# Designed miniproteins, single chains, continued (3), part 44

Each design is a single chain, and the fold is of that chain. pLDDT is the mean over its residues in the fold that is shown.

## One batch from the design tools (miniprotein)

Design m9512
Fold by ESMFold2-Fast:
Formats: sequence, C-alpha cells, structure tokens
Structure m9512 (fold): chain A 79 residues (1-79)
Amino acid sequence: SEEEARRLAREIIKIVNDYLSGKISEKEAVKRLTELVHKIPDEETLKKVLREIEKLEKDPARVLALKSAIDNFRTLLGQ
C-alpha cells in the first residue's frame, strides 16, 4: 500500500540519517536496512518506496545516495 511504502521510506531515511550522524554503527545500520529491504516484496513496491523517499527527502544528493544504497543492498541480497 501507499501508506506502507511511505512508512518504509521514513524508516530507511531515519536509519541512514542515524548512521551518517554517528547515532548508530555501520553494523547496526546494515542489520536494520536488511530487515527493511526484506519487507519489500516486489519491484513495484520498491518503486513506490523510492517515490516516497523523493517526497520526504528534499536534498537531491541525499535522495541519490539513498537510492544507490538501496540498489547496492538489493544486489548484495541476490535479488
């Protein structure tokens, strides 16, 4: 759902921001991102999550970094 995609987008942004600000370790960020990526069942849901990230994050450089991190993570998980 759109609400679920928005919730996942907020959680991803928060994890990445907490990591970049030093609030959580790289290991904790990887663990939490892995758990969230596993909740994305298909490519259409991923597209909705990425669209919600674009709406919530106003810095284009941060949007690009978030999209790249998610793509790299999905590749590592063998999708």
Scores: mean pLDDT 77

Design m9513
Fold by ESMFold2-Fast:
Structure m9513 (fold): chain A 109 residues (1-109)
Amino acid sequence: SLYEEAKSALDRAEQHLAEAERYIREAERALREGNIEEAQRYLQKAKIHLSEAQEDLSIARELAEQLKRQGDTETADEIFERVKKLDERLQGVEERAEALEKQIKEAQE
């Protein structure tokens, strides 16, 4: 079912975001402790999970558009609302990753 596929994609996106947030926290801690190489490794892991979350959100959005075209507007709106919340969370983690990348670069100079 398109709904089950969209829900699965949203569940995967949420898991990838949780992992990205965890790796960002670990990278921030490593940077504070002066472990630049460890901070870079955790940041790279966070970026991989952010990329996976972006892909899963894209899949969920496409499936929601298909549901809407089929007349299942209520189900599609439910998926779009969940995508919106996860996308806002994703943007916050991306901003933290960008700030952290700048701090790591400055610490290497």
Scores: mean pLDDT 91

Design m9514
Fold by ESMFold2-Fast:
Structure m9514 (fold): chain A 59 residues (1-59)
Amino acid sequence: MERAELVLDVALRRLDGQVTPEQLAAIREKARKVLEELKKKGMSDSEIAQAVLDTVRAA
């Protein structure tokens, strides 16, 4: 299982019930965009996972 995608799923589940469904959707979209962009740049799975986690936490 790809670490970055697992981290995204886990982080979003932790926000479920803490934010509105609209906010959760916006955070998911932003984090997914970061994940895809860094993946295209050839960054390591560990670096992508950290960036995704930081994106979710900053929201």
Scores: mean pLDDT 77

Design m9515
Fold by ESMFold2-Fast:
Structure m9515 (fold): chain A 140 residues (1-140)
Amino acid sequence: SEETKKQILQLLDEFVERIKKLIEEALKEAGLEPSDTPLPLTPSASGRDLLRALLTSVLLLVEQNRKRAEELAPSLSVEELVELIKNELEFLLAVFSYLADWVKPHLSDEQQALLDKLLEEIKKLSEETVQRLEQLLKES
């Protein structure tokens, strides 16, 4: 139904906003956010730039996925919309994990731990979102 599609898109919106907040907090913890105070020196400037690039790429990907789902929703069934979102979340996790492994050798131990924590939190949010999407399908 149209109401079910609206609820699905609201869940996706909630997921994207939660991912944005997690990434913003990770950037602050890594000392990458703008501040009136000089940012802490990292052991590697290249590692800092790579971490920023990775996190920015993830933000861009989740925003593009949200926009695509919103644009395609009118032409998809409820089941097709859920499958699209599930596939996009799986792709997001695969890409983030792959790029994280590539970036890790250039990071400090603290930055590696932060990246691992962020990946785990995004995995949990993805699993929670998939469960809520599947529940909406059962109630439809």
Scores: mean pLDDT 80

Design m9516
Fold by ESMFold2-Fast:
Structure m9516 (fold): chain A 86 residues (1-86)
Amino acid sequence: GEKAGEAGAKGAKETLKASIEGGGTISGAIAGALGVIGAGATAMFGGSKEEAEKDGKSAALAALSGGGEKGKEAAEKGGKEAAEAA
């Protein structure tokens, strides 16, 4: 439920931060964050595949356009909106 969404949002932020700080690539961090967001949203909403995909794609596009900082913001926003919607 609601806790699953919050865990998804926090996990996405930690994935981005850890990957970048660990010397990983921004693309890798984004892919991981999207996976966490998608899992969190799907866990909250049975059959919410399209919502999880939309949030994930928006985060990826924002990151590619603005770099890691915007990618992190997009991931956080998508995850939080999913959690609050629950």
Scores: mean pLDDT 54

Design m9517
Fold by ESMFold2-Fast:
Structure m9517 (fold): chain A 109 residues (1-109)
Amino acid sequence: SMEEELLKKMSELSKESSEVLQTTPFLDEEQKKKHAELSKEFSKIIKEITEPSGSATAFAGSSIIATEMAYVIAVKQLSEKEIKDYKELLRRYAQLSAARDAARRAARA
């Protein structure tokens, strides 16, 4: 399913982020600037998706993923197309996370 494919991609990203962080624990000045710019853009995407649902859990989880994405993009100097693909992946993850949190909250009511 699309949900299973998305979760698999998120798992692969977390593994890649961990490997990148271990091999490149410190960012240079250019990488820091790129990371800061991406973090701002990704935070805006997450807020637009999670804030209407009131999901603190979705916001927190998506923020971790966004941090991992921003780090990988900055270190590997990914292309604008790859960055756009990562932004789309982040949107899908944030939407799924918000929907799952809403379902969990409904089940407890």
Scores: mean pLDDT 83

Design m9518
Fold by ESMFold2-Fast:
Structure m9518 (fold): chain A 97 residues (1-97)
Amino acid sequence: MPSVEEITRGIGLLLRAMGLLLDIELAIKKGASQEEIDKLLRELADTVGELLELARKYGDQTFLDLARRYAKRGVELAKKAGASQDVIDRLEKLAAE
């Protein structure tokens, strides 16, 4: 069973992933560089990866579903922005896990 500390970390990672998705959408709208968008997408991949690991550790299906959903949204934004293929591949792998 997850501890209060693990639940708190999971919520923090969830909120961070949501914030990163909004930042990426704003960066795309503002015409930010590929380097800036790639950086935000890499931070999203790291955050989603940590959330997936935590969700699997304690069997939280809700966090698992949300992490996969955010990875899929990240793929959509990455493709829309013309992000680096390595970033797209990483997010696609996370979405499939």
Scores: mean pLDDT 84

Design m9519
Fold by ESMFold2-Fast:
Structure m9519 (fold): chain A 87 residues (1-87)
Amino acid sequence: KTEEALKKVEEALEEVKKEIPEAGGLLIDAIRKGPQTEEEAKATEEVSRAAVGVITAYGHSPERGEEALKRFKEKAKEVALKLLESK
């Protein structure tokens, strides 16, 4: 269900914040408060597209969803670190 996929995406974002708290915190703040800079807007758009990909993948199969979720977490970490470097 979409709700379960969204919960997994939220859990992955919290894990990113635990692993890289400074960068992950910036990304999560940009997502929840809305982007304030061009760099934040690009970061939130990229993460949102990846999140939609996770939801779509879980709709096809649990295995596809798990693969997409793993890639989402890696993508979120990459985007968060780039956002931190731009500040």
Scores: mean pLDDT 81

Design m9520
Fold by ESMFold2-Fast:
Structure m9520 (fold): chain A 85 residues (1-85)
Amino acid sequence: SPRELLIRRLLELGVDEELAQYFADNLKDLSPQFFFPALEVAVLTQDLPQEVRDKAVKLLNEGKPVEAQVYALRHAKNPRLVPSP
């Protein structure tokens, strides 16, 4: 399923299992347009407070993937994403 793929990709990117499960459980839409933004948000916010992740997830669930990514990037300790060609 797309949720299982999200968890596997997040684990491959070094995101903790509990946090990978959080994103899988709280994202309403994992269509292609939200899947990559969700990965980027998770990687960018993995070391940040839960409030930052909750806000980014809310933006994704409101259909605002670009706003979610920009929000996450502004709060990130590491602005580089993996994978990001």
Scores: mean pLDDT 81

Design m9521
Fold by ESMFold2-Fast:
Structure m9521 (fold): chain A 95 residues (1-95)
Amino acid sequence: NMEVVEAGIRETKRVLAEAYEENRDKDSAVRAFSAPWAIDVAIEEGDYEKAIEILEDMIEEYEKALETRQDLPPEIKEQVRELIEKYKKRIEELK
């Protein structure tokens, strides 16, 4: 039944959210890959404060990348800037 699939999706999200927490200061790639699920889990749990913290951490990481990676292609810089703006708007929506 659908509940088995939903349980599997929830467990996968939880594992990825835990990977984000465990790698918060260790591995930027793992953190970047797992962050969307950590945000989703926090929102599902009604922990908007935690979701905002994760969004702020990701914004800082992207802003730092734009500052330190001056050789990024223009299309990538635009995508990163759009993502930062999207995340900032999401933070305002969660307040």
Scores: mean pLDDT 74

Design m9522
Fold by ESMFold2-Fast:
Structure m9522 (fold): chain A 95 residues (1-95)
Amino acid sequence: SEEQKRLQVASLIVEELEKAGRKEIAEMIVLRYKELVGVDLRKVEVSEEIRKNTKLTEEEIKDIEEVVIEQTKHYIESHPDDKVAKEYKELLEKI
């Protein structure tokens, strides 16, 4: 399904971010998917088709990092007393 394909792409992005040394950014994405969708992206099996068709350049990784950081900051501002906001703050302090 299209939803399953999107989850596989998100999981692959997490893997590529971790491989590129952006482990805190990867964890921000993982926490968001657990919170909003109830899915652990690290347990999603990525098909060979998705792996073949999804290649991230260093520039694309930097763009994703910037977007994720801004989305995470916005979440913290909107939900300052939330447990997830506390975890996001701790991740931001490591980058």
Scores: mean pLDDT 85

Design m9523
Fold by ESMFold2-Fast:
Structure m9523 (fold): chain A 80 residues (1-80)
Amino acid sequence: MTDEELERLRKELEELQKEIEKDPYAKEVFNSQKKVIDIHLKEHPPATDEEREFLRLRYLVKAAKSALQHSKDLKEKEKE
């Protein structure tokens, strides 16, 4: 894994977290997913700290995107 890949994931996560802060529902879903990710990584620890950080960031980015998409889909159905 490269530093560039880690930085890209961190930046993407930061941008997604800013959107999540605007949406209380997405924030709750994302916080729930973070707990699941932490448990998963404790039960299935990667071989290196770098791999752990990469997998954690990758899971968090996916969870953030999923939480935002789910919230948007629900709101769009209610609005128009």
Scores: mean pLDDT 77

Design m9524
Fold by ESMFold2-Fast:
Structure m9524 (fold): chain A 110 residues (1-110)
Amino acid sequence: SKKEKILELKEKIREYRIELIDLEKEAREQGLSDEEIAKKVAEKAIEGIEELGKLVEKEFPEYAEEFKKLVEETKKKLKEAVEKNASVDEIYELIREFEEKFAKLLDKVE
């Protein structure tokens, strides 16, 4: 059902967040700098955001353009943040903003 597909997308967002936390932990254990960790987290976040965009395009094609815009805007912000040597906390703030906006768009689909 439509509600089940929306729930699956919400679960995927949670799974991707856990992957980012695990990635950060592993990178810190390897002794990477905060700048290197921020870059790795941002790169992994971009991958997850792109995958979420593809899932929405497949399952809710009538809303694909709104989600595509959010995906592209967030990817741009994450790339610009990495270029400016943003902190890990700043990268996670951009990811949180994406999650909040994505959830609001899913509410329109429901």
Scores: mean pLDDT 86

Design m9525
Fold by ESMFold2-Fast:
Structure m9525 (fold): chain A 65 residues (1-65)
Amino acid sequence: DLIEELDKAIEEAERAGLPPGLISDLVKTRDELEKALKENLPKSVIEEIKKRARKLIERVRKILE
């Protein structure tokens, strides 16, 4: 679910020509979340990654308004 939202945000950011640093942060966070879920990392770690992911997605939405 949140990984799909990150994938969409990355695609939108790339198409809109958003800053490379923001796109890099989105990609890294997406990969971190996927790895954390696959490896069954502690819930606290997963929730921190999800919190960061939501902030990045919100930032993309604000820029694209």
Scores: mean pLDDT 84

Design m9526
Fold by ESMFold2-Fast:
Structure m9526 (fold): chain A 56 residues (1-56)
Amino acid sequence: DLDEELRKIIGVGFPLEWILGTYSFVEGKTLEDLMSRGFSEETAKKIIDTVKKYKE
């Protein structure tokens, strides 16, 4: 499930609702946005890929 996969990537202490509240994660600039929020490039790419898979 998307929530469980995202928790594996970013940890259990983070509010997922503000991540899941937007479809910008499929946009080319989403990587930059996630990195500006404190995620590493590798972690941000995993988040984007995971959201794309479950958005289908």
Scores: mean pLDDT 63

Design m9527
Fold by ESMFold2-Fast:
Structure m9527 (fold): chain A 75 residues (1-75)
Amino acid sequence: MSVMEVLDELWRRFEEETDPQRRARLFEEWVDLEIELARTPEELDALIDRLRVVAESFPELRPIADRHIARLRAR
């Protein structure tokens, strides 16, 4: 399985998950993998924008998104 297929599957499972704790774990796994794959400043900026959009749709994930955004910006 390609890394892109793993990302797509993690995102699909995240969108279908109804339990907040499992959703948060799937989101963390997706973010960690996206961060490992980001190679350029443009890719990091795109990931930061995506994290903001997710936090708008799922307010319970805002603390996780904000933590990762702060970490990415500190690089």
Scores: mean pLDDT 80

Design m9528
Fold by ESMFold2-Fast:
Order: C-alpha cells, then sequence, then structure tokens
Structure m9528 (fold): chain A 79 residues (1-79)
C-alpha cells in the first residue's frame, strides 16, 4: 500500500541521517548538532506512526525508532 511504501522510504531516510549524524560527530565532536539532526528526523517517524491505522506498520516504525535511538547512543558513547 501507499502507506507501507511511505513508511519504508521515511525509515530509510532516517537511517541515512543517523549514519550521517554519527559520522559528523566522530569527525567534529559536535554532539549537540548530531543529536538535533537525528531527533528532527525521528519526530517525523513518530508522527507517521501516530497517523498509521495498521498495527503492524505502526509497530515496525516504532521498532525502527527504538533501534535508531539505541544505535546512536551506543556509537556516541564509543566515539
Amino acid sequence: SQQVQRAQILMEATEGVLRMGVAVYIRTNDLEGAKELVEKELKKLEEEAKQSKDPQIKQLIQDTIKRIKEDFKRRVERA
């Protein structure tokens, strides 16, 4: 469905932003800038999850948000 395709594109874009944010942080030590960039994209995913009427799609988006948050925290702590 259009909603599934939209959710997948948004998740892929947010994962790209996570990778970029972590890379910027490692090179520049700008933690606040990296956090702001990632949080802005995660808010878009949270809004998509709230608008979704499909429980499976909602769960997939929420799981992706949690995974991205945990990955960013872990990589920042190691950098």
Scores: mean pLDDT 78

Design m9529
Fold by ESMFold2-Fast:
Structure m9529 (fold): chain A 64 residues (1-64)
Amino acid sequence: SEEEKKEKEIGKLIDKAINELLEKGVVIDNQKELVEQIIKELKKRKVEEEYIKEVKKKLEELMK
């Protein structure tokens, strides 16, 4: 389904952003800062705003 394809793409974007932050040695003290750093990394990579919004929503939902 379209929903499953989008979920996989979002998961790949999150994984890539986390790996990039780890390689750069970024220290993250809490989950909110991690979310902000992931969103910042996606914006640097010029990921579509629509996907960035979905990533943010998913991460915020998982951290509640």
Scores: mean pLDDT 74

Design m9530
Fold by ESMFold2-Fast:
Structure m9530 (fold): chain A 85 residues (1-85)
Amino acid sequence: MTSDLGQGALSHSQDVKADPSTMDRVLEVLERAARGIKEALEKGDGLSATLYQLGAFAARRDGRAGVERAEELIDEGEKTLKEKL
């Protein structure tokens, strides 16, 4: 009972009739953001880390409306980080 509560209590597509594919995209950009933030911080790349954080914020705050902006921010951060390699 206690471990499941750690997941959170936000209802997906139950309270709001949202497109499931949009939810999958939100999860994908959040996952990429988490990985990108870790790697960017290890490299000392504050710009890429900031782009990933902004992307995650946009996706979480606006969901459907923010997901495209989030994807663009995540892609830009990932691209910049890769080019630094």
Scores: mean pLDDT 67

Design m9531
Fold by ESMFold2-Fast:
Structure m9531 (fold): chain A 80 residues (1-80)
Amino acid sequence: MLRGGELGKYLGKLYNGKPKLSEEEKEVIERLSGLPSSHPEVQKQVNEIYKEVAKEVERGKIDPSEFDKVVLERLKERFS
């Protein structure tokens, strides 16, 4: 059924350019990098990952419901 609000949430993160990190994303980043999630370099890397994943959702390669899962996996790869 209608998932426009859920899709809009993920795409809204891309359109705003400065997405607010979820608590789970903050925990992963801070644990792996040792930097606060508010650090400018961390926010830069997060924005690039959100942009990449949003493009793959737009291309139909990733289901919108998997957006947060794929973002977390790429954050783990980036900060590991």
Scores: mean pLDDT 67

Design m9532
Fold by ESMFold2-Fast:
Structure m9532 (fold): chain A 96 residues (1-96)
Amino acid sequence: PELDAEGQAQRAARAPEYRALAAAIEEALETSDREALMAALERIARRVEELIKAGVADEEILEELRRLLEETPVLEPALKEALLRLVEMLLELGKL
């Protein structure tokens, strides 16, 4: 659980990205247009995949987000709830 100076700097650099992901998910979930929502979530999923490939320390949260976006072929109410819960976790990471 200890981060060296490089790990702390990397996490701090990622904080704006986590906040941006949270904001993008919240904005997408406010739309009533299913096609616009799906397009926004697909863009978010690609960004999450990029962050995973970049070796972000919080990969477990990012992999869970990617899984939810990819495994569900249609948006169910349960997926919306899971995405809102992930937004809370991303905002917590954004405090770093």
Scores: mean pLDDT 65

Design m9533
Fold by ESMFold2-Fast:
Structure m9533 (fold): chain A 82 residues (1-82)
Amino acid sequence: DILQQEIEEIKDDLETGVLALSQDGQITTAEAQDIALGAVKGLEKVTNEKDTEALNKLKDLADAVSDGNADEAVALAKEIKS
């Protein structure tokens, strides 16, 4: 299942990227929690409704954390949580 594989890749990228940003002091604990909550909400939309917009936002979030773009990651997480 391509969707399931994409979800697992996004989860791995988010866990690795958020940990790296947190250890580097680029995000606070509260910001890391907001990113995690945004990821959970986005994954619920993808899993329950096959929401392609939410999937694309999650990919953008994973890219932002992997690139070390803390400001973009926090902004995307807030957008996904809405």
Scores: mean pLDDT 81

Design m9534
Fold by ESMFold2-Fast:
Structure m9534 (fold): chain A 114 residues (1-114)
Amino acid sequence: SKEELLGKTIAVVLDILRGYGIELSEEEKEQLAEHVRLLLEENNYDVTKTSMALADTLTGEDLTNNLLSESLLERIKGLAERPLLHMALLDGLEGRRPDGYEISEEAKELGKKY
């Protein structure tokens, strides 16, 4: 469903950011959810296009119609300096990792249930 896709996308982004030591407040998670929802609607629920657009927002490559707080983007800014971050976000959002089959245990269990 649309809500399941939204929830999965948010969970993947949060998992990647947590791996880099970034935790989001409940308000920041709500902002992320709204931003992801708009990207999904604009891209007709195409996961690949949405993941690319979201990765561009999170790395600061494209801030057009950005709904994320300046405070959150500043905390992510240091990660955007690493060439592998953009690839990690794209692969994570598409259910893959640049270093191979290293999706979270939670994502694996979700795949078994659906």
Scores: mean pLDDT 67

Design m9535
Fold by ESMFold2-Fast:
Structure m9535 (fold): chain A 65 residues (1-65)
Amino acid sequence: MDAEIAEALLRMAASVLGDRSTVIRIEDGAIVISNVKTEEQLKELERIGEKVAKAAGLKLKVIRD
């Protein structure tokens, strides 16, 4: 999976979860998720992100607000 497709899928997932503040970017072979406001949204994005990152051959990094 291309990194751009991985980023797009994760942005879509964040939107579906109702999180308008979440920042998703790709840096140095990692998908970085930041500015997630609730723990429930963070856990769900981490689950989705782990699967997407594995499919893209990327690391996952989640930063709490």
Scores: mean pLDDT 76

Design m9536
Fold by ESMFold2-Fast:
Structure m9536 (fold): chain A 91 residues (1-91)
Amino acid sequence: GPLEEALEHLRKAAMAILRGAESKDLMIRAIGQILRAIGLLFDAELGRATVEEARRLLADVKDLLSQVTDPDAREEAERHIRRAEEALEKV
């Protein structure tokens, strides 16, 4: 369903950042925000939270992705974040 699609794309975005981010600080911050979003989506599945805060965290990730110097990794991560956001619109 849409939640599983969002989770899959968030995992793929994190993997792209892990491969392409040159800064450990940037990598930790961006992946940390993705992991927080994943946690909120699991809470939403259990009826304990809304997906709206996860969407806000994904906006923060997009800002951090602008600092990823590898253009291929940035493009791949940005694509997966957008697909996660599109899936969350269907929740």
Scores: mean pLDDT 82

Design m9537
Fold by ESMFold2-Fast:
Structure m9537 (fold): chain A 86 residues (1-86)
Amino acid sequence: SNTARLAKLVKEYLDKKIGREKAEEAKEKLEEMKKKARETGEVDEEEMLEYLAIAAAGAVEDLIEKGEVTREEIYEKIDEVLSEAE
């Protein structure tokens, strides 16, 4: 499922500690892709999932830095999503 694939990609980017700049770049790419999808009706779903995962990983890192969630809580949620997809 796309949800399981997204969860796996988010975990991979969290493990790599992609940083704020990469997350902001991914958000800009997602907005460009949304605009193109609205204008043409076409979207590269694989590329969208990749940038969505990068943006989500960056947002999660921000929440961890602010102390709103722990890294352990995020990994537990990702593992739950992945286990349900087996």
Scores: mean pLDDT 79

Design m9538
Fold by ESMFold2-Fast:
Structure m9538 (fold): chain A 87 residues (1-87)
Amino acid sequence: MLTEEQKENLKKAIRLVELALRQDLSPEAREYLEKALGYIKSALETGNREDLQKALELLHKALDITTNPVAQRLLKLAIENAEKALE
């Protein structure tokens, strides 16, 4: 079971990804973020560590191809919060 702290970190990651999706993004970055959002939501509901690891891979892929500075900052914060949920 996830701790309350882990759940709060995942909820913060979800919000940050949703805010990033509202920014001007390439179609490829948007696809990665939508898939990542699905995996984070699954991890929050089920506690599945593998889903969270897949989400982190997709968030890093989105960050690598994102040129929008606001979206980059939001994605870095989302990654930090998701990584804290693995601790």
Scores: mean pLDDT 87

Design m9539
Fold by ESMFold2-Fast:
Structure m9539 (fold): chain A 73 residues (1-73)
Amino acid sequence: MVEIREEEEGLAASPEEVAAVARENAEKAEKKAREKARELGLKITKTEVGVAVRRVSETTYRVTVTVTIEAEK
């Protein structure tokens, strides 16, 4: 089994934007991970998405999305 991990980070200006930023970054990270699996000729067996949100200032939230794909031949 092969593990492919992609991480994307974005900034949100409000708690309401966190969900949108997380969704966009999750889609971007998942696309990159799936493209890597296809390039290697692997079959995806599991996809896992983790989201971490951290308030970095009074007006800014850092949103980190990690997509982990388990794949096999």
Scores: mean pLDDT 83

Design m9540
Fold by ESMFold2-Fast:
Structure m9540 (fold): chain A 87 residues (1-87)
Amino acid sequence: SLAEERRLLALLAEHEIRELEAELKSLENDTSPLAVEYKKLLKEAIEQLRELRRALEEEAPQAVIDELLARVSEIGRKIRELEEKLK
């Protein structure tokens, strides 16, 4: 059901927020230029995931959920690209 799908999405968003917050904490003392840019993307991703979780909890219109999912997907792509540069 739509309600079950939204509940699962909210749980996945919460899990991802915790993982990204742990990554940020691991980098808290790294002031290198790449680490600074990476932390900026992680903070943006956390913010977007919190907005998605809130929209799901507030039963926002599907168009709003779809837009937030697209933004989360795009920031995730940018994070992966930057992670490849940090290897």
Scores: mean pLDDT 87

Design m9541
Fold by ESMFold2-Fast:
Structure m9541 (fold): chain A 65 residues (1-65)
Amino acid sequence: SDEEIIEKLVKETGLTEEQARKILEMVKENPHVTAEEISEATGVSVETAKKALELIEKERVREHL
């Protein structure tokens, strides 16, 4: 669920719930969104955005297995 992904993002990256929700929304709107685009839109570092993207991909794959 979206809530499980948000909780995992907050725990693993130190993002706020609001930042995690915005990043997840961006990925839902464009599955090919880049870490640089996320960084520009949310103000988080590119490295943090990359980690968030990896976690979202991993969690979504888990739900489809």
Scores: mean pLDDT 80

Design m9542
Fold by ESMFold2-Fast:
Structure m9542 (fold): chain A 95 residues (1-95)
Amino acid sequence: DEIIESLSKEQLYKMALIYNVISIIYELKLDRKTQIKILKEILKLKEEDAEKIINQNSEKDAIIYALQTVLKLSKEDAEKIIENYTPAELLEKSK
Protein backbone atom coordinates (compact mmCIF):
# COMPACT_ATOMS: atom_id res chain seq x y z
CA ASP A 1 0.00 0.00 0.00
CA GLU A 2 1.55 3.29 -1.17
CA ILE A 3 0.09 5.16 1.82
CA ILE A 4 2.03 3.00 4.33
CA GLU A 5 5.21 3.11 2.19
CA SER A 6 5.13 6.95 2.18
CA LEU A 7 4.88 7.21 6.00
CA SER A 8 7.81 7.62 8.40
CA LYS A 9 8.46 5.11 11.20
CA GLU A 10 7.32 7.79 13.68
CA GLN A 11 4.00 8.22 11.81
CA LEU A 12 3.45 4.43 11.75
CA TYR A 13 4.10 4.29 15.50
CA LYS A 14 1.60 7.13 16.07
CA MET A 15 -1.01 5.27 13.98
CA ALA A 16 -0.58 2.13 16.09
CA LEU A 17 -0.82 4.25 19.26
CA ILE A 18 -4.02 6.02 18.08
CA TYR A 19 -5.66 2.72 17.08
CA ASN A 20 -4.78 1.00 20.39
CA VAL A 21 -5.76 3.95 22.64
CA ILE A 22 -9.20 4.40 21.04
CA SER A 23 -9.88 0.63 20.98
CA ILE A 24 -9.02 0.37 24.71
CA ILE A 25 -11.27 3.36 25.55
CA TYR A 26 -14.21 1.75 23.71
CA GLU A 27 -13.68 -1.74 25.21
CA LEU A 28 -13.29 -0.50 28.81
CA LYS A 29 -16.39 1.77 28.53
CA LEU A 30 -14.64 4.52 30.47
CA ASP A 31 -16.53 7.66 31.51
CA ARG A 32 -16.38 10.67 29.14
CA LYS A 33 -14.05 12.73 31.40
CA THR A 34 -11.52 9.86 31.62
CA GLN A 35 -11.71 9.24 27.84
CA ILE A 36 -10.95 12.93 27.11
CA LYS A 37 -8.08 12.92 29.65
CA ILE A 38 -6.47 9.82 28.06
CA LEU A 39 -6.73 11.27 24.53
CA LYS A 40 -5.23 14.59 25.68
CA GLU A 41 -2.35 13.00 27.63
CA ILE A 42 -1.38 10.15 25.28
CA LEU A 43 -2.16 11.69 21.86
CA LYS A 44 -1.35 15.30 22.93
CA LEU A 45 -4.71 16.55 21.66
CA LYS A 46 -6.59 19.73 22.52
CA GLU A 47 -9.80 19.17 24.50
CA GLU A 48 -11.97 20.22 21.51
CA ASP A 49 -10.33 17.59 19.27
CA ALA A 50 -10.61 14.88 21.97
CA GLU A 51 -14.34 15.70 22.37
CA LYS A 52 -14.92 15.42 18.59
CA ILE A 53 -13.26 11.98 18.56
CA ILE A 54 -15.44 10.72 21.45
CA ASN A 55 -18.57 12.13 19.75
CA GLN A 56 -18.09 9.86 16.69
CA ASN A 57 -20.81 7.22 16.17
CA SER A 58 -18.51 4.16 16.31
CA GLU A 59 -15.03 3.00 17.37
CA LYS A 60 -14.05 2.79 13.68
CA ASP A 61 -15.23 6.36 12.99
CA ALA A 62 -13.39 7.58 16.12
CA ILE A 63 -10.12 5.97 14.93
CA ILE A 64 -10.58 7.43 11.41
CA TYR A 65 -11.23 10.92 12.84
CA ALA A 66 -8.22 10.67 15.18
CA LEU A 67 -5.92 9.64 12.29
CA GLN A 68 -7.17 12.64 10.29
CA THR A 69 -6.67 15.02 13.25
CA VAL A 70 -3.26 13.83 14.53
CA LEU A 71 -1.56 12.77 11.25
CA LYS A 72 -3.45 15.11 8.84
CA LEU A 73 -4.59 12.16 6.71
CA SER A 74 -7.58 12.31 4.37
CA LYS A 75 -10.67 10.34 5.41
CA GLU A 76 -10.08 7.97 2.45
CA ASP A 77 -6.47 7.24 3.49
CA ALA A 78 -7.45 6.75 7.16
CA GLU A 79 -10.24 4.32 6.11
CA LYS A 80 -7.82 2.31 3.91
CA ILE A 81 -5.33 1.99 6.78
CA ILE A 82 -7.98 0.76 9.26
CA GLU A 83 -9.40 -1.75 6.73
CA ASN A 84 -5.98 -3.20 5.79
CA TYR A 85 -3.80 -3.05 8.94
CA THR A 86 -4.06 -4.04 12.59
CA PRO A 87 -2.35 -1.91 15.28
CA ALA A 88 0.18 -4.75 15.77
CA GLU A 89 1.07 -4.71 12.04
CA LEU A 90 1.51 -0.90 12.12
CA LEU A 91 3.73 -1.18 15.21
CA GLU A 92 5.87 -3.87 13.51
CA LYS A 93 6.30 -1.64 10.41
CA SER A 94 7.42 1.24 12.70
CA LYS A 95 10.58 -0.71 13.67
Scores: mean pLDDT 80

Design m9543
Fold by ESMFold2-Fast:
Structure m9543 (fold): chain A 70 residues (1-70)
Amino acid sequence: SILDEAEELLKKAKEAKTVEEANKVLQQTVDLLRQARDAGAPQEVLDKLRQITAEISQILHDKMEEERQK
């Protein structure tokens, strides 16, 4: 399901070693959210996808801050 794909992306984001890997996962998650909207997914599914997208965005932000300290 779309939610299963989103959960896999969240796992990949947590395991990402670089800013580039985290950014790639974020882009895939944003694309998945757009696909869900276009497919008319229920509001509860869209809300869950937004929550996961926000969490992945935070992971990316944290990794960017780590790189700035390099």
Scores: mean pLDDT 84

Design m9544
Fold by ESMFold2-Fast:
Structure m9544 (fold): chain A 102 residues (1-102)
Amino acid sequence: EELRKLVTEFAKKLYEAMKEALDAGLSDEEVRARLEPIIKEFVDKLKELGFSVEEIKQALENAILLAQIQLYLDGVPEEDINRLTQVAQEVALEIIKELEKE
């Protein structure tokens, strides 16, 4: 299933970027700058494939959840997981709002 593959690949990229940012001690602003192009590329890919805004929203939510679970399994502190997932959610929301404007 194409969507499942894309969500899984994106979740892995998001997780890797989050972990690298955490290991580098990056600020929220710096984390945002790293996550934004990754999230935008994923949204643009789904849009090109003809997925609806609602389907893209669900895919983003699922991918962020998968990345969050992986950080938890890696033993990352809850405070850091919450910070990283909040930044990802904020960036995703901004990109979706832009997409909704057509």
Scores: mean pLDDT 87

